Designed miniproteins, single chains, continued (2). Designs and how they scored, part 77

Each design is a single chain, and the fold is of that chain. pLDDT is the mean over its residues in the fold that is shown.

## One batch from the design tools (miniprotein)

Design m6833
Fold by ESMFold2-Fast:
Formats: sequence, structure tokens, C-alpha cells
Structure m6833 (fold): chain A 77 residues (1-77)
Amino acid sequence: MDEEELDREVREALALIVAAIVAKSLNGTQEQRDELVKLLLSAKNQEEFDKLIRAALNASSVDEAIENVKKVLEEIK
């Protein structure tokens, strides 16, 4: 059963949605949105993904969201 693949597809969809919401709400660029998507998709599992999403959503700017996600990724390797 392709449960891991389905979970990955769901995370990909959520990463696109969250990055789009963050970019739209904080007046970000398409390039900033695309970078945030790539960073969010670097999560290896749901727990890591949830931490990255929280880091992105607690930002006051898209640049801060990107920096926050990068810092969390550095901690979880």
C-alpha cells in the first residue's frame, strides 16, 4: 500500500498551500514562495513538517518565515 507516498503527496499539497498563504498575507514574491515550498518539502516525516509549518506561520515577513524554517531544518538535519 502506497501510504508513505500518499502522505508525501499530502505534505506537498499542504506546503504549496501554506507557502501561498504566507506569501499572499505578507506581500511576498513568487521567488520567496517557491523557496519556502522547497524548505517545507525538506521535512522527512509529519512531525518535522509540523515544526516547519509552525515556524513559517509565526513570522512577520516572508524573509523571516524562510529564516525560521531554515533554522528548524538545521536543528532536525
Scores: mean pLDDT 80

Design m6834
Fold by ESMFold2-Fast:
Structure m6834 (fold): chain A 91 residues (1-91)
Amino acid sequence: MEERRKEAILAIVKGNTKSVDEVVAKAEALLAQIAALDAQLAALKAAGAPVSKILAVEAARAFLRMLVDMYIEYLELQGKNEEAKKLREKL
């Protein structure tokens, strides 16, 4: 099961990135989007927004978090442990 996940991560990330620097840049862009969604979620909760809107933002955040975790795992699989650690500290 884990090996299938690793193969999927390698295929997806290699297909969409040209370098380790590009992987880091994409992960940092996703982290910035997560921070924006966290701010949006806080504002929606404070305004008493409908549960459906809150759930939609939470789902979007969970999806972006999953993508960041995938890029971090890719960096670890490539032996780029310092880059992976730096990204984890920003989560």
Scores: mean pLDDT 80

Design m6836
Fold by ESMFold2-Fast:
Structure m6836 (fold): chain A 56 residues (1-56)
Amino acid sequence: SDTTALVAYHEGYKAALEAGFSEEEAREIGREIARLAQEGDFDGARKLMEEALSRR
């Protein structure tokens, strides 16, 4: 759903920024997390977000 994709995008974008990625990189990560969540791949979305949070 649009709401699921939007929420996933914002969560991924924030996580990437907090991990030290640039705004452009954070937008790309957010879009990929949103795509996975919209496709129902919540495990993939979670893993990608965890990877973003763990990078320095």
Scores: mean pLDDT 79

Design m6837
Fold by ESMFold2-Fast:
Structure m6837 (fold): chain A 108 residues (1-108)
Amino acid sequence: MKEIADIIARAELLGREDLARKAQVLYDFYLLPNNKESLRRFAEALGLSDEEIEKLLNMSVEERKKFIDEQIAKLKAEVDAWEKAEGRVLTPEERERYQRLRDIYAIG
């Protein structure tokens, strides 16, 4: 959960609403009741293929957790890559705002 909150906060601060939205979908998936219909809707929202959705629904709890962790890692890599390409370092004021956003999203 903290890793998703970190990605959301960083993506919002950097103006990458597309990455923030993807991270928010993963966060909502993690917090919602684990049933097949909910899992399917979130997988579709992530842009997964029908084959990937079926695979996700037939996974064990441990396998699904690993899959979600892999998606989080991919989003983090995209945010990190964009931050490096932008070539900017956060100011002290932006770091304070980032920490506040991170704390808000981590409360869940």
Scores: mean pLDDT 67

Design m6838
Fold by ESMFold2-Fast:
Structure m6838 (fold): chain A 70 residues (1-70)
Amino acid sequence: MLSPLERRILQVLRQHGPLTVSQIAELLGVSQSTTSQHLKRLEKRGLVSSRKVGDTTLYSITGKGQGELN
């Protein structure tokens, strides 16, 4: 099951589009290390995807991730 923080990560990604770890951390008021750990778990479950653009990694919600919020 999703933790409350993981649900908030998915909601933020759904509302704001692709975001960096630091942007997600700032929006949620949590550390970047905590945010990164939860994003790795969500990515392993197929609920978020990551894409590297230059030196920046962007995270996006997947269709499976949106299904978890409905």
Scores: mean pLDDT 85

Design m6839
Fold by ESMFold2-Fast:
Structure m6839 (fold): chain A 75 residues (1-75)
Amino acid sequence: DEEKKKELEEKLKEKQKELMDLGVEEVELAVKLSIAKKEGAPKEVIEELEKKLEEVQKRIEEVEKEIKKLKEELK
Protein backbone atom coordinates (compact mmCIF):
# COMPACT_ATOMS: atom_id res chain seq x y z
CA ASP A 1 0.00 0.00 0.00
CA GLU A 2 2.59 2.63 1.07
CA GLU A 3 4.99 1.72 -1.79
CA LYS A 4 2.16 1.93 -4.35
CA LYS A 5 1.10 5.29 -2.85
CA LYS A 6 4.68 6.61 -3.18
CA GLU A 7 4.78 5.54 -6.85
CA LEU A 8 1.49 7.35 -7.51
CA GLU A 9 2.76 10.47 -5.68
CA GLU A 10 5.96 10.40 -7.81
CA LYS A 11 3.88 10.06 -11.02
CA LEU A 12 1.65 12.94 -9.86
CA LYS A 13 4.74 15.12 -9.26
CA GLU A 14 6.09 14.29 -12.76
CA LYS A 15 2.71 15.11 -14.37
CA GLN A 16 2.43 18.37 -12.40
CA LYS A 17 5.91 19.35 -13.65
CA GLU A 18 4.87 18.50 -17.23
CA LEU A 19 1.74 20.67 -16.79
CA MET A 20 3.89 23.59 -15.55
CA ASP A 21 6.28 23.22 -18.53
CA LEU A 22 3.32 23.09 -20.96
CA GLY A 23 1.83 26.20 -19.29
CA VAL A 24 5.06 28.11 -19.95
CA GLU A 25 5.07 26.92 -23.59
CA GLU A 26 1.41 28.00 -23.97
CA VAL A 27 2.22 31.53 -22.69
CA GLU A 28 5.26 31.78 -24.99
CA LEU A 29 3.22 30.71 -28.04
CA ALA A 30 0.34 33.05 -27.12
CA VAL A 31 2.79 35.98 -26.87
CA LYS A 32 4.43 35.05 -30.21
CA LEU A 33 1.01 34.75 -31.87
CA SER A 34 -0.08 38.14 -30.46
CA ILE A 35 3.11 39.82 -31.75
CA ALA A 36 2.81 38.09 -35.16
CA LYS A 37 -0.80 39.30 -35.55
CA LYS A 38 0.08 42.85 -34.41
CA GLU A 39 3.06 43.07 -36.80
CA GLY A 40 1.11 41.62 -39.76
CA ALA A 41 3.17 38.44 -40.14
CA PRO A 42 2.39 36.16 -43.15
CA LYS A 43 -0.80 34.08 -42.82
CA GLU A 44 1.29 30.87 -42.90
CA VAL A 45 3.30 32.00 -39.82
CA ILE A 46 0.10 32.86 -37.92
CA GLU A 47 -1.48 29.50 -38.86
CA GLU A 48 1.64 27.58 -37.69
CA LEU A 49 1.61 29.40 -34.34
CA GLU A 50 -2.15 28.79 -33.92
CA LYS A 51 -1.62 25.08 -34.72
CA LYS A 52 1.22 24.81 -32.16
CA LEU A 53 -0.91 26.59 -29.54
CA GLU A 54 -3.80 24.16 -30.19
CA GLU A 55 -1.42 21.18 -29.86
CA VAL A 56 -0.08 22.49 -26.52
CA GLN A 57 -3.63 23.19 -25.24
CA LYS A 58 -4.73 19.65 -26.22
CA ARG A 59 -1.74 18.18 -24.34
CA ILE A 60 -2.55 20.35 -21.29
CA GLU A 61 -6.09 18.86 -21.26
CA GLU A 62 -4.66 15.31 -21.49
CA VAL A 63 -2.17 15.90 -18.63
CA GLU A 64 -4.89 17.56 -16.48
CA LYS A 65 -7.07 14.44 -16.94
CA GLU A 66 -4.12 12.21 -15.95
CA ILE A 67 -3.48 14.37 -12.85
CA LYS A 68 -7.18 14.15 -11.88
CA LYS A 69 -7.10 10.34 -12.20
CA LEU A 70 -3.89 10.11 -10.11
CA LYS A 71 -5.40 12.36 -7.40
CA GLU A 72 -8.52 10.15 -7.33
CA GLU A 73 -6.33 7.01 -6.94
CA LEU A 74 -4.43 8.69 -4.06
CA LYS A 75 -7.66 9.40 -2.09
Scores: mean pLDDT 85

Design m6840
Fold by ESMFold2-Fast:
Structure m6840 (fold): chain A 110 residues (1-110)
Amino acid sequence: SARAEALALLDELAKIASEEGQKAIEEAKRLLPQLSEEEQELLAAFAGAALGAIDRTPIEETRVKIADIAAEALARAAEAFVAGDHERAKEILARGVEEAGRLEAEALAA
């Protein structure tokens, strides 16, 4: 299910994230049952993309930063989806993708 996939990916991000990032992931998990299947699929797709960026990132400190940015974006997007603000949720996820990509690129150039 979309929910089970999202939960599994959130758990993988939590293993990498800081304590603050783990807190954001727990908030995203708490809100997940309130989301539609389509919204759960969007969060799962974003979490998967973030994990891909982390896997390609050779610098440990940067991997944690990407996980924390992804965790915050997931929590804020879930809050926006629950509030019915789908456009804002998608904007939050898009900015998260851009920031994760920037950090990955900087780490690969180091």
Scores: mean pLDDT 90

Design m6841
Fold by ESMFold2-Fast:
Structure m6841 (fold): chain A 71 residues (1-71)
Amino acid sequence: SFLADLALGIARGIQAQVDAGVPLQVLIDSYSRIASTSTNSGLKFLADLKVQAARLLAAGLSPEEAAARIT
């Protein structure tokens, strides 16, 4: 489904940033700020998905496992 493909793309994109040396907490804080302050519903929705994916990755899940849990 579109949402499953989007979720997997998000989780893999976050993991790629972590692998490139970006601290996961920096990504969580950035996405959380966008989710809480954005007035754009699409940006807020994407930021909420990114926060969920990043938290699951922080818990030790793979990108595939993280994507499966965000709906």
Scores: mean pLDDT 87

Design m6842
Fold by ESMFold2-Fast:
Structure m6842 (fold): chain A 78 residues (1-78)
Amino acid sequence: LLEEAIRLAKEGAEAFREGKYEEAVKLYEQAIRLFEQALGARHPLVLLALRELAEAAKKAGKDEYAEEVERRLQELIA
């Protein structure tokens, strides 16, 4: 779980760097699910991945989804 989550997050970051924002969104979503299973929803790695997902969604033009992800992140750190 954790090793696969880290791999997916790295692939997401690579896709983001290459301008493949929709692909980055999908990879970060998969990574977040696995990080939550391995470490729990409030773990720093989950929070970091949620921040990266929000940025990727915003770059992909998915503004409403980016706002939903940002809201989820704020609820977890409150």
Scores: mean pLDDT 85

Design m6843
Fold by ESMFold2-Fast:
Structure m6843 (fold): chain A 90 residues (1-90)
Amino acid sequence: GPLHPGYQAYLAGKYDEAIKLFEKEIEKYPDNADFWLFLGNAYLKKGEYEKAAEYYRKAIDLDPENTVARRNLAIALEKAGKKEEAEKVR
């Protein structure tokens, strides 16, 4: 099937569009870890590192074994200047 429209927007570099689409999905499906992960990825690409970290933490809370979310959380925390927090989530 086709990729999710939010993910297609993300791949096209349309990060504000991706954010709007994933925020709408989170309102309907707040327990879907992937939508929180993709929202975090879009904020990471925009350089909004603290927001990215917040959304990655939500994705990890919903799916603790998600290694992608944990890796991206560490990256977001390092870019936000929170090196001690980044070391704790690696």
Scores: mean pLDDT 88

Design m6844
Fold by ESMFold2-Fast:
Structure m6844 (fold): chain A 92 residues (1-92)
Amino acid sequence: DKLLEELRKALREALEGITEAEEAEEAARKAIESVPNVKLLDIEVKKLGDALVVIADVDITEDGVTKRYRVTVVIDKEGKVIGIEIKEIPAL
C-alpha cells in the first residue's frame, strides 16, 4: 500500500533525532498531515523509561473506502527511530 509506505517514510524522516515529547508530538502531527488522504484523529506521546512512544489514530481513504489505523512509533533516548507499526483497527 503506497499510502502506508508514504506515511511510514514521513514519520521516520520527521521523528529521527527527536528526544522531547512535545517536539515529537508536533513533528508527528505535521508528518501525518503532510500525507494526502490521511486524517489525524488523535495523537498521544508517552515516555516509556528513556524512550518516547508516539501513538496516533488515523483514517486513510483509498478508492472511496476509509479505514482506521493505529500508528505506533518508538524513539530511543538518542532520538533513533527503532520501530514503526501501523495496524488496522476495526471501526466502532
Scores: mean pLDDT 85

Design m6845
Fold by ESMFold2-Fast:
Structure m6845 (fold): chain A 68 residues (1-68)
Amino acid sequence: MKEALELESEAALHVMAAAIYKKLGDEEEARRHLEEALRLLEEALRLAEDPELKARLESQIAALREEL
């Protein structure tokens, strides 16, 4: 569970970085950060055992896919 939570936290940092790059007009870097966040969340979902955490990660993945 610690690994899944750490990956979720790392993904959140990439989402924040993407927001900053979007504000700067760097759509390429913003997209790369969102893609990395998606990868990290999918990895977290594979490691997650708790149903509540899985549901939260699935929601975050769906939201990021709409943003991409």
Scores: mean pLDDT 85

Design m6846
Fold by ESMFold2-Fast:
Structure m6846 (fold): chain A 65 residues (1-65)
Amino acid sequence: GKTLVVKALFDYTAETDDELSLKKGETVTLTNVTVLNDAFLKGKDVSTGKDVLVPVSLVEVIAES
């Protein structure tokens, strides 16, 4: 799957264990990324090993493979 490095543009607190918590300026590496729709990415967080949902509007893609 596609690997993305994303940078958080805004703070976000996960409400469930399958969501990703973000702090503004935090960088996250996601593997096996799939676009669920125009608003959300689904991928695996490399640091935690969890499948997570990330709103596209909260992040900037800074690298991809």
Scores: mean pLDDT 77

Design m6847
Fold by ESMFold2-Fast:
Parts: C-alpha cells; structure tokens; sequence
Structure m6847 (fold): chain A 80 residues (1-80)
C-alpha cells in the first residue's frame, strides 16, 4: 500500500503504483497515460516504476506530478 499527501492537503492511498497514477490523474483532471512523476530528479511514466522508486525513498520525501502543463507536489506518508 502507498499513501501520499498532496500540497493542497489531499491524502491518496493506493494498493499499486497503477492505482496511484489513476488517483493522481483524477485529482489533476487528466488521463493517467499523460502523467509524469518525478522522484529525486528522475521521471517515471508507469505505475510499476513509480512504486519501485517511491519504495527507495524515506517517508516525507517529495515528488512532483506533471501532465498537460499542470503540476502538483506531493510527499510520501507510507509505502509497503
């Protein structure tokens, strides 16, 4: 399970990286295939890669989500 908090205070919980991308896409109002997630300066586009990258970071680490000129910042609350 992955739990993240966005800069607006929204908390998202997902069982998979794919589900996390779907929830982030819904929050931004964009299709999930347009999402780019940047973690520690590296950009990922698949749920599996995003989940793997988030597991390597400590709780409280920041990431950015971008699609169609929209950007939101989040931080990791927990990753199993």
Amino acid sequence: TITVKLEDGVVLTAETGEELLERLAEHLGVPPEKLKVTIDGKTYTTGAEVAAALRKKPVGSFFTVEADGKRVTGRILSVE
Scores: mean pLDDT 84

Design m6848
Fold by ESMFold2-Fast:
Structure m6848 (fold): chain A 61 residues (1-61)
Amino acid sequence: SREQALADLRAAWDEVEAEKPASRDEFNQRFLKRATELAEKYGLSTQELHDLVRELAAERA
């Protein structure tokens, strides 16, 4: 479901943060890899993935 996909994206964000990436670009590369894997798992379109990532980023601001 969309809700489960968002929950897994939150977990992936937190896991990448815990890896202590050296830069924002390194964080973005690692997170994008995880987000793409989750999009494939849940059958998300590019637009749906963008919408979920935007919501997640807003929560973290």
Scores: mean pLDDT 80

Design m6849
Fold by ESMFold2-Fast:
Structure m6849 (fold): chain A 78 residues (1-78)
Amino acid sequence: GPSPEQQQGLSDALDTQSRLREEEGDEKGAEVLRKASEYVRQGDSQKAIETLRKGAEELPEEHAGTPRQMANVIERLS
């Protein structure tokens, strides 16, 4: 699984992407990324990945890229 430093970095990246999605009007994508960040902070990488992958499937394709990419990053580090 990711180190504590990697978990903090992943959580910070998810929070940053969530804010950017919210500013672009992607409120659902922002919510998905915030929820995934919370799971990463709890050390639950599997729930973070599941949240991001499910979110990507439920979002329009134009909004699905960021959650999908973040899920792949977390999976690679887990």
Scores: mean pLDDT 86

Design m6850
Fold by ESMFold2-Fast:
Structure m6850 (fold): chain A 61 residues (1-61)
Amino acid sequence: LEEARELLEKAREALKKGDEKKALELVMKAGLIVPELRTPVRLARTAEEALERAEEALAKL
């Protein structure tokens, strides 16, 4: 879980810099570590939404 949390924090930093591609890659990488993040992220329409959904799903674990 800690590794996925670190990846989501880095994704948030990437979004703050406007790097949506890097943010999405980091969120997807977190989903490889925590499979429960895969479906919420796949349903997202933007990188920002993908990050929000991943953070919410991780908080439920």
Scores: mean pLDDT 78

Design m6851
Fold by ESMFold2-Fast:
Structure m6851 (fold): chain A 99 residues (1-99)
Amino acid sequence: MEEIEKKKKTDLDNLNKKAREIGEQARAEVLADPSKLPEAAEKVSISYKGGIEEMKRLVEELRERFGDELAKQAEDYLRKTEILGKINEAKLNVKYKKE
């Protein structure tokens, strides 16, 4: 019904906003200290689309500043985060599909 569609959109928008805030914080922490990459990745691992986009930015910035080795590690975390993000969005869709 129409009210459920509006709630679903609002919930998804709020989750993506929070995920982006977590991703932005994690990106800033890793750029200041690359040794924090594992801790930052754990925080972003529950992310939605917003967090995934910030992780993509992190990979590119790490490649430019610290080289390919560290960027490859960040890419591995990004791949895991992208899969989890898709799963989380799918779960939200299933929740609202049946009212």
Scores: mean pLDDT 67

Design m6852
Fold by ESMFold2-Fast:
Structure m6852 (fold): chain A 93 residues (1-93)
Amino acid sequence: RVAELAAQLSDPDPTVRREALRQLGSLPLEQQRQALDAIIKALSDPDPEVRTIAALILGRLAQAGDERAREALRRATSDPDPAVRLLARAALA
């Protein structure tokens, strides 16, 4: 369920965090919104792949009108990883 997947975003294993985000991203948009705070926090994850998946999910939420997702993506345009920056810029275009 959404709450369990959101809790897994705090797991010490980056593989668990990446898989939890992939599962959250496959859920209906309404359920993804329930995990919005956890997904936004994942944009600050030390693993660049976790941040990339978070940016993809937030991009879809921003396209659906979520202002907080859009604000988080604006910050991600300055991410040290070029893939994260590209996805954030594309979502805001």
Scores: mean pLDDT 87

Design m6854
Fold by ESMFold2-Fast:
Structure m6854 (fold): chain A 93 residues (1-93)
Amino acid sequence: KSKEAIKKIAEAVRFLKNGDYDKAIEHAEEAIKLAEESGDKQLVSAGYVVLARAYLKKGEYDKAIEYAQKALSVDPNNTAAKEILEEAEKKKK
């Protein structure tokens, strides 16, 4: 359901801003599942962006790269995913 997926993305972003990265991951994973069920590729990509940002903030650069790439596979024009991928690759070096 797109409406529930949007709500879960908003909650995940709020937890991310507050430094609650584990809760951000949990809510983003739930949002991705709901977005996949509704066929909403834009929300699936948004969920992967939140996962990538959360893992980047946790210093898990390989996971940040993986989820940023997943976001780009769903939405190749996702500027946030490109930015996260570049930052994670730079920090991994």
Scores: mean pLDDT 86

Design m6855
Fold by ESMFold2-Fast:
Structure m6855 (fold): chain A 56 residues (1-56)
Amino acid sequence: MRELVVEIAREVIEKYPNASREERLALTRMAAEEALGRPVSNELIEEAVREAEKEL
């Protein structure tokens, strides 16, 4: 699960390179919850976005 959310965060950053951190968190949450069919914790979303940003 964590790896999938990080991958989704990377995809969001690639599609929206000029997105703010707030927008990246929101877009990653929407995409992850859509893919998993369930709520995802704020902590996991923040961790995934942080991990994806390190790869920039």
Scores: mean pLDDT 80

Design m6856
Fold by ESMFold2-Fast:
Structure m6856 (fold): chain A 71 residues (1-71)
Amino acid sequence: MYRAEILSPSGAVLASGEGETEREAAEAAIANAEKRKVLASGLRVRVYEGDRLVAEGTVVVGEDGTVSVEF
């Protein structure tokens, strides 16, 4: 199981999510960030398997408002 964390520019965790894949964990973290109204383009995303950092990416908000993570 993977955990994704969305980080503020200062490194504080704004939202997190879990999933069976890195993508699912990142999508869950995005959904939680949107619910909390803290989501913004350019925020850092870190994905962990247990306590190991396995992926790092950036939140991208498209012109149509679609949110994704670029790894």
Scores: mean pLDDT 82

Design m6857
Fold by ESMFold2-Fast:
Structure m6857 (fold): chain A 59 residues (1-59)
Amino acid sequence: MVEEAREYLESLNMSEEERKEAEELIKRLEQAVKDGDIEAMVEYGRKLGELAKRVEEKE
């Protein structure tokens, strides 16, 4: 799941700022998965989806 999200985001043309934001969100999501923190998984997953939407809208 996390690897698939990373691949999808890499397929998009992101700015340096957007790429940095995505990396931080992916790290937080990986940590939440490792900790079994469902609330954090939902939060960071949603933020990643919002970032992907913003990038996709530009493309």
Scores: mean pLDDT 74

Design m6858
Fold by ESMFold2-Fast:
Structure m6858 (fold): chain A 73 residues (1-73)
Amino acid sequence: KIEEAEKLVEKAEKTPDPEEAAELYAKAGDLYFEAGDYKKAAEAYRKAAELTPDEIKEALYLMKAGISESIAK
């Protein structure tokens, strides 16, 4: 599960389309969250929020990042 999330992050880093890259980071965040790696989940969600051109998706990703950060410690 964590390995799958890391592969999605690597793919996102190589993806030139910001919207597609944001979706890959968001999916990696979901997988990190499911695996209990809340710190990496938050980092992935914040990158998704930074790259997405969609204000609604940005708000959703920031909320998921905040929740992950609050659980992490």
Scores: mean pLDDT 83

Design m6859
Fold by ESMFold2-Fast:
Structure m6859 (fold): chain A 65 residues (1-65)
Amino acid sequence: MEKELELEILEAMVRMIAGVGIVSKDLEGTKELLEKYIAKAPKEFQEELKKVAEEEIKRVEEKLE
């Protein structure tokens, strides 16, 4: 469960960054922050974090339309 907990925490941070993006109405800044955050994450989690980020970016785009 150690790796599962670490991934859950990292995913929660991705969702938090996306939430700030909705409030700030800054889609490009949100994408940049998410890319930087994921790039610094453990390599084993990067693909899963990218999937979560893609879903959250879509939500930000829908809210800013």
Scores: mean pLDDT 78

Design m6860
Fold by ESMFold2-Fast:
Structure m6860 (fold): chain A 107 residues (1-107)
Amino acid sequence: MTALEALKRLLEVVVEVAGDRATVVVQGDTVTIRFDSQELADKVAPKLEELAKEDPLVEVRVVGNVITIRFKDNALTKEYPELVAELEAESMKRPLTPAELLELLEK
């Protein structure tokens, strides 16, 4: 599985469970998801941690209502530098919804 395919799978879970009740910011190989509540993050976290166990390049960290997805060895920026730059630029204008980020990954 590529880093891009792994990110898509993780975001699909966030969309399915949280919908528009989360916002996402991309910075290099780090994707930070802020949920509207800690209870919502607590529902999503175990599913993301299970997916991360299948991919040695993916690290998931949970702190309160924030889940951070980090790709090791620069797996996103090395393979998809132009895409990551676009995602960073868009998320810096305003936090994206998980569905908006997923749409950008499918273009």
Scores: mean pLDDT 84

Design m6861
Fold by ESMFold2-Fast:
Structure m6861 (fold): chain A 95 residues (1-95)
Amino acid sequence: MKMKITNPEQIEAAVELAERLVELGDYDSALAVADAVLEASKDDKIKAKAYNVRGKAYFKKGDYEKAIEDYEKALELDPDNEEAKKNLEEAKKKL
C-alpha cells in the first residue's frame, strides 16, 4: 500500500501505525508504511525508528538477514536506541 506523507506529524503517526501493523501481524503493510516514512523523513531519529519497525517486520517474516541490516541502520542513525540493540542481538541468534 503506497502512503503519501506530507508533514512531520503525519510521519510520526505513520511510524506508530507501522508498529501497530507489526503487532496485528500485517507485516507487508508494516513494511510499506515504514518504507514511506524512510522516503519522506529527513530526521535521523525518525528514520531510526522506521528502520527498527521494518526490521521487526522482517524478523517476524523470518527474514533475519534483512532484519539485521535494518537494525544496524537504526543504530547507525540513533546509537542509543536500546530496542534496536536488543532486536539486533535476537536476530543474530537466529542465524
Scores: mean pLDDT 84

Design m6862
Fold by ESMFold2-Fast:
Structure m6862 (fold): chain A 62 residues (1-62)
Amino acid sequence: MEEFVEKIVEKTGLSKEEAKILLLKAEEGADPEKIAKSLVESGVISEEQGKILVELLKEYKE
């Protein structure tokens, strides 16, 4: 988990706490694309950062 927390923080600018929440949501079966879309639509991250987040969350679930 820590490795993916650091990658999310580095690539998206989200806090470590926010990154942990997103990883927990992915573990609970939340769709990575829906997670990223929500953050992009709320203006928390850019569309490009959202694409990176989807890839990281998918990698974490594998």
Scores: mean pLDDT 80

Design m6863
Fold by ESMFold2-Fast:
Structure m6863 (fold): chain A 70 residues (1-70)
Amino acid sequence: DAGITEPLAEIERLVEELRRTGDEALGRRAIELARELKALLERHTPESEEKRELLERLERLVRETERILA
């Protein structure tokens, strides 16, 4: 689970720090990592409800980050 848990935690940490600091670079990094993790999940994880929930969570994180940056 390290391949999912660690990147997800890092994305969440970057979004939290973005909310505190307003540092646009943190938001861009969070979006980049979220896109990378989505691609990894699509390639290497079988279709499941857990995968769908993770993909939805990543999409929500990207949208929230984009709102903060807007």
Scores: mean pLDDT 79

Design m6864
Fold by ESMFold2-Fast:
Structure m6864 (fold): chain A 84 residues (1-84)
Amino acid sequence: SPVERAARLAREAIEAAEKGDYERAKQLFIDMVRAATAAPDPEAAREIVRLGVEGIQLIDEGKSPEEVAEVFRRAAEVAERAAK
């Protein structure tokens, strides 16, 4: 499902962010947002899009890997809740 795909992409993005691979993390955030827009839950989709934009902004501002990974963890939690 779109929410299961978004959760998987968020987990991959956490790993990339923790390694400091911000190019990969940014691409995974974009893919996560694309997956979320296909989700049937509009509240979960809006929250995942918001977190995706926040994560890209943190990367562009040069924030720590820990701060970027935290946004990805929140996105994964939203996607996992929407999959219930």
Scores: mean pLDDT 77

Design m6865
Fold by ESMFold2-Fast:
Structure m6865 (fold): chain A 83 residues (1-83)
Amino acid sequence: PEIRQQMLKNMEENREEIREVAREGLKLIDEAAKKYNLSSSDISAAIGALLRAVADVMEGRMTPEEARRFIEERIREIAEKAK
């Protein structure tokens, strides 16, 4: 029973970290969309990158910090092309 309880706790803590990464990512996308007047396709691409990063964190392929950096870099690339 101890091991099962620890697994559930780890999953809940991981869900909280994932929710925070998603929340911060969405905020960055919203701010960039307003600042750089991003098109619907650019916003869609940024959201796709966010969803991929969140999935990678959930599967242990990326840390929350790496996911945040990946999202920031992708948004920067999209913003630089949006002229």
Scores: mean pLDDT 76

Design m6866
Fold by ESMFold2-Fast:
Structure m6866 (fold): chain A 61 residues (1-61)
Amino acid sequence: SAADVQARLAATEDGIAQLRAYRDALVAEGRLSPQQVADLETALAQMEAEAARLRDELAAL
């Protein structure tokens, strides 16, 4: 249902925001290597792609 897709999108967007904040904190503390930062940026890009897919799915409902 549209409500289920909306709920999933909201959860995904919240997850992205939380993960970005967590990444930024760890980077500021020097706790991540450059490669770990790059890997996390890749993971965040994949989550953003999923959010875009969910928006497209919602628009089709």
Scores: mean pLDDT 86

Design m6867
Fold by ESMFold2-Fast:
Structure m6867 (fold): chain A 122 residues (1-122)
Amino acid sequence: SEMDELIERIKELVKKIREAIEKKDWEGAIKYAEEALEALKELAEKVDPKDVRFQNAFGLVLGTLLEMIQAAIEDKAPEEKIEKLLELAREAVELGIKLKIPGAEGAKKDLEKIEEVFKSLS
């Protein structure tokens, strides 16, 4: 189904994000994160927000974006790359809260803590 294809695409993109983090390829990580967020937006238009598979895919993307930003800060990635990753994570968190995704409020709090760390380094 198109839902199954989008979920598989999201899982593949998450794997590519993790590989990019390991290689410190922040341009690749941003590209895959943008593609994952677009796939989530497309999926959100096609499914009930309470669908467990959709909620699980959304939570996977949120967790991966937070992991990616933390890794970028710890690895002293260029400020402009970290700012772009924060922008993507804020967009994903806002969408998750709007759709009442389990864990989205927790992700917002985690993102706020990450932003405080980044501001302390600037």
Scores: mean pLDDT 88

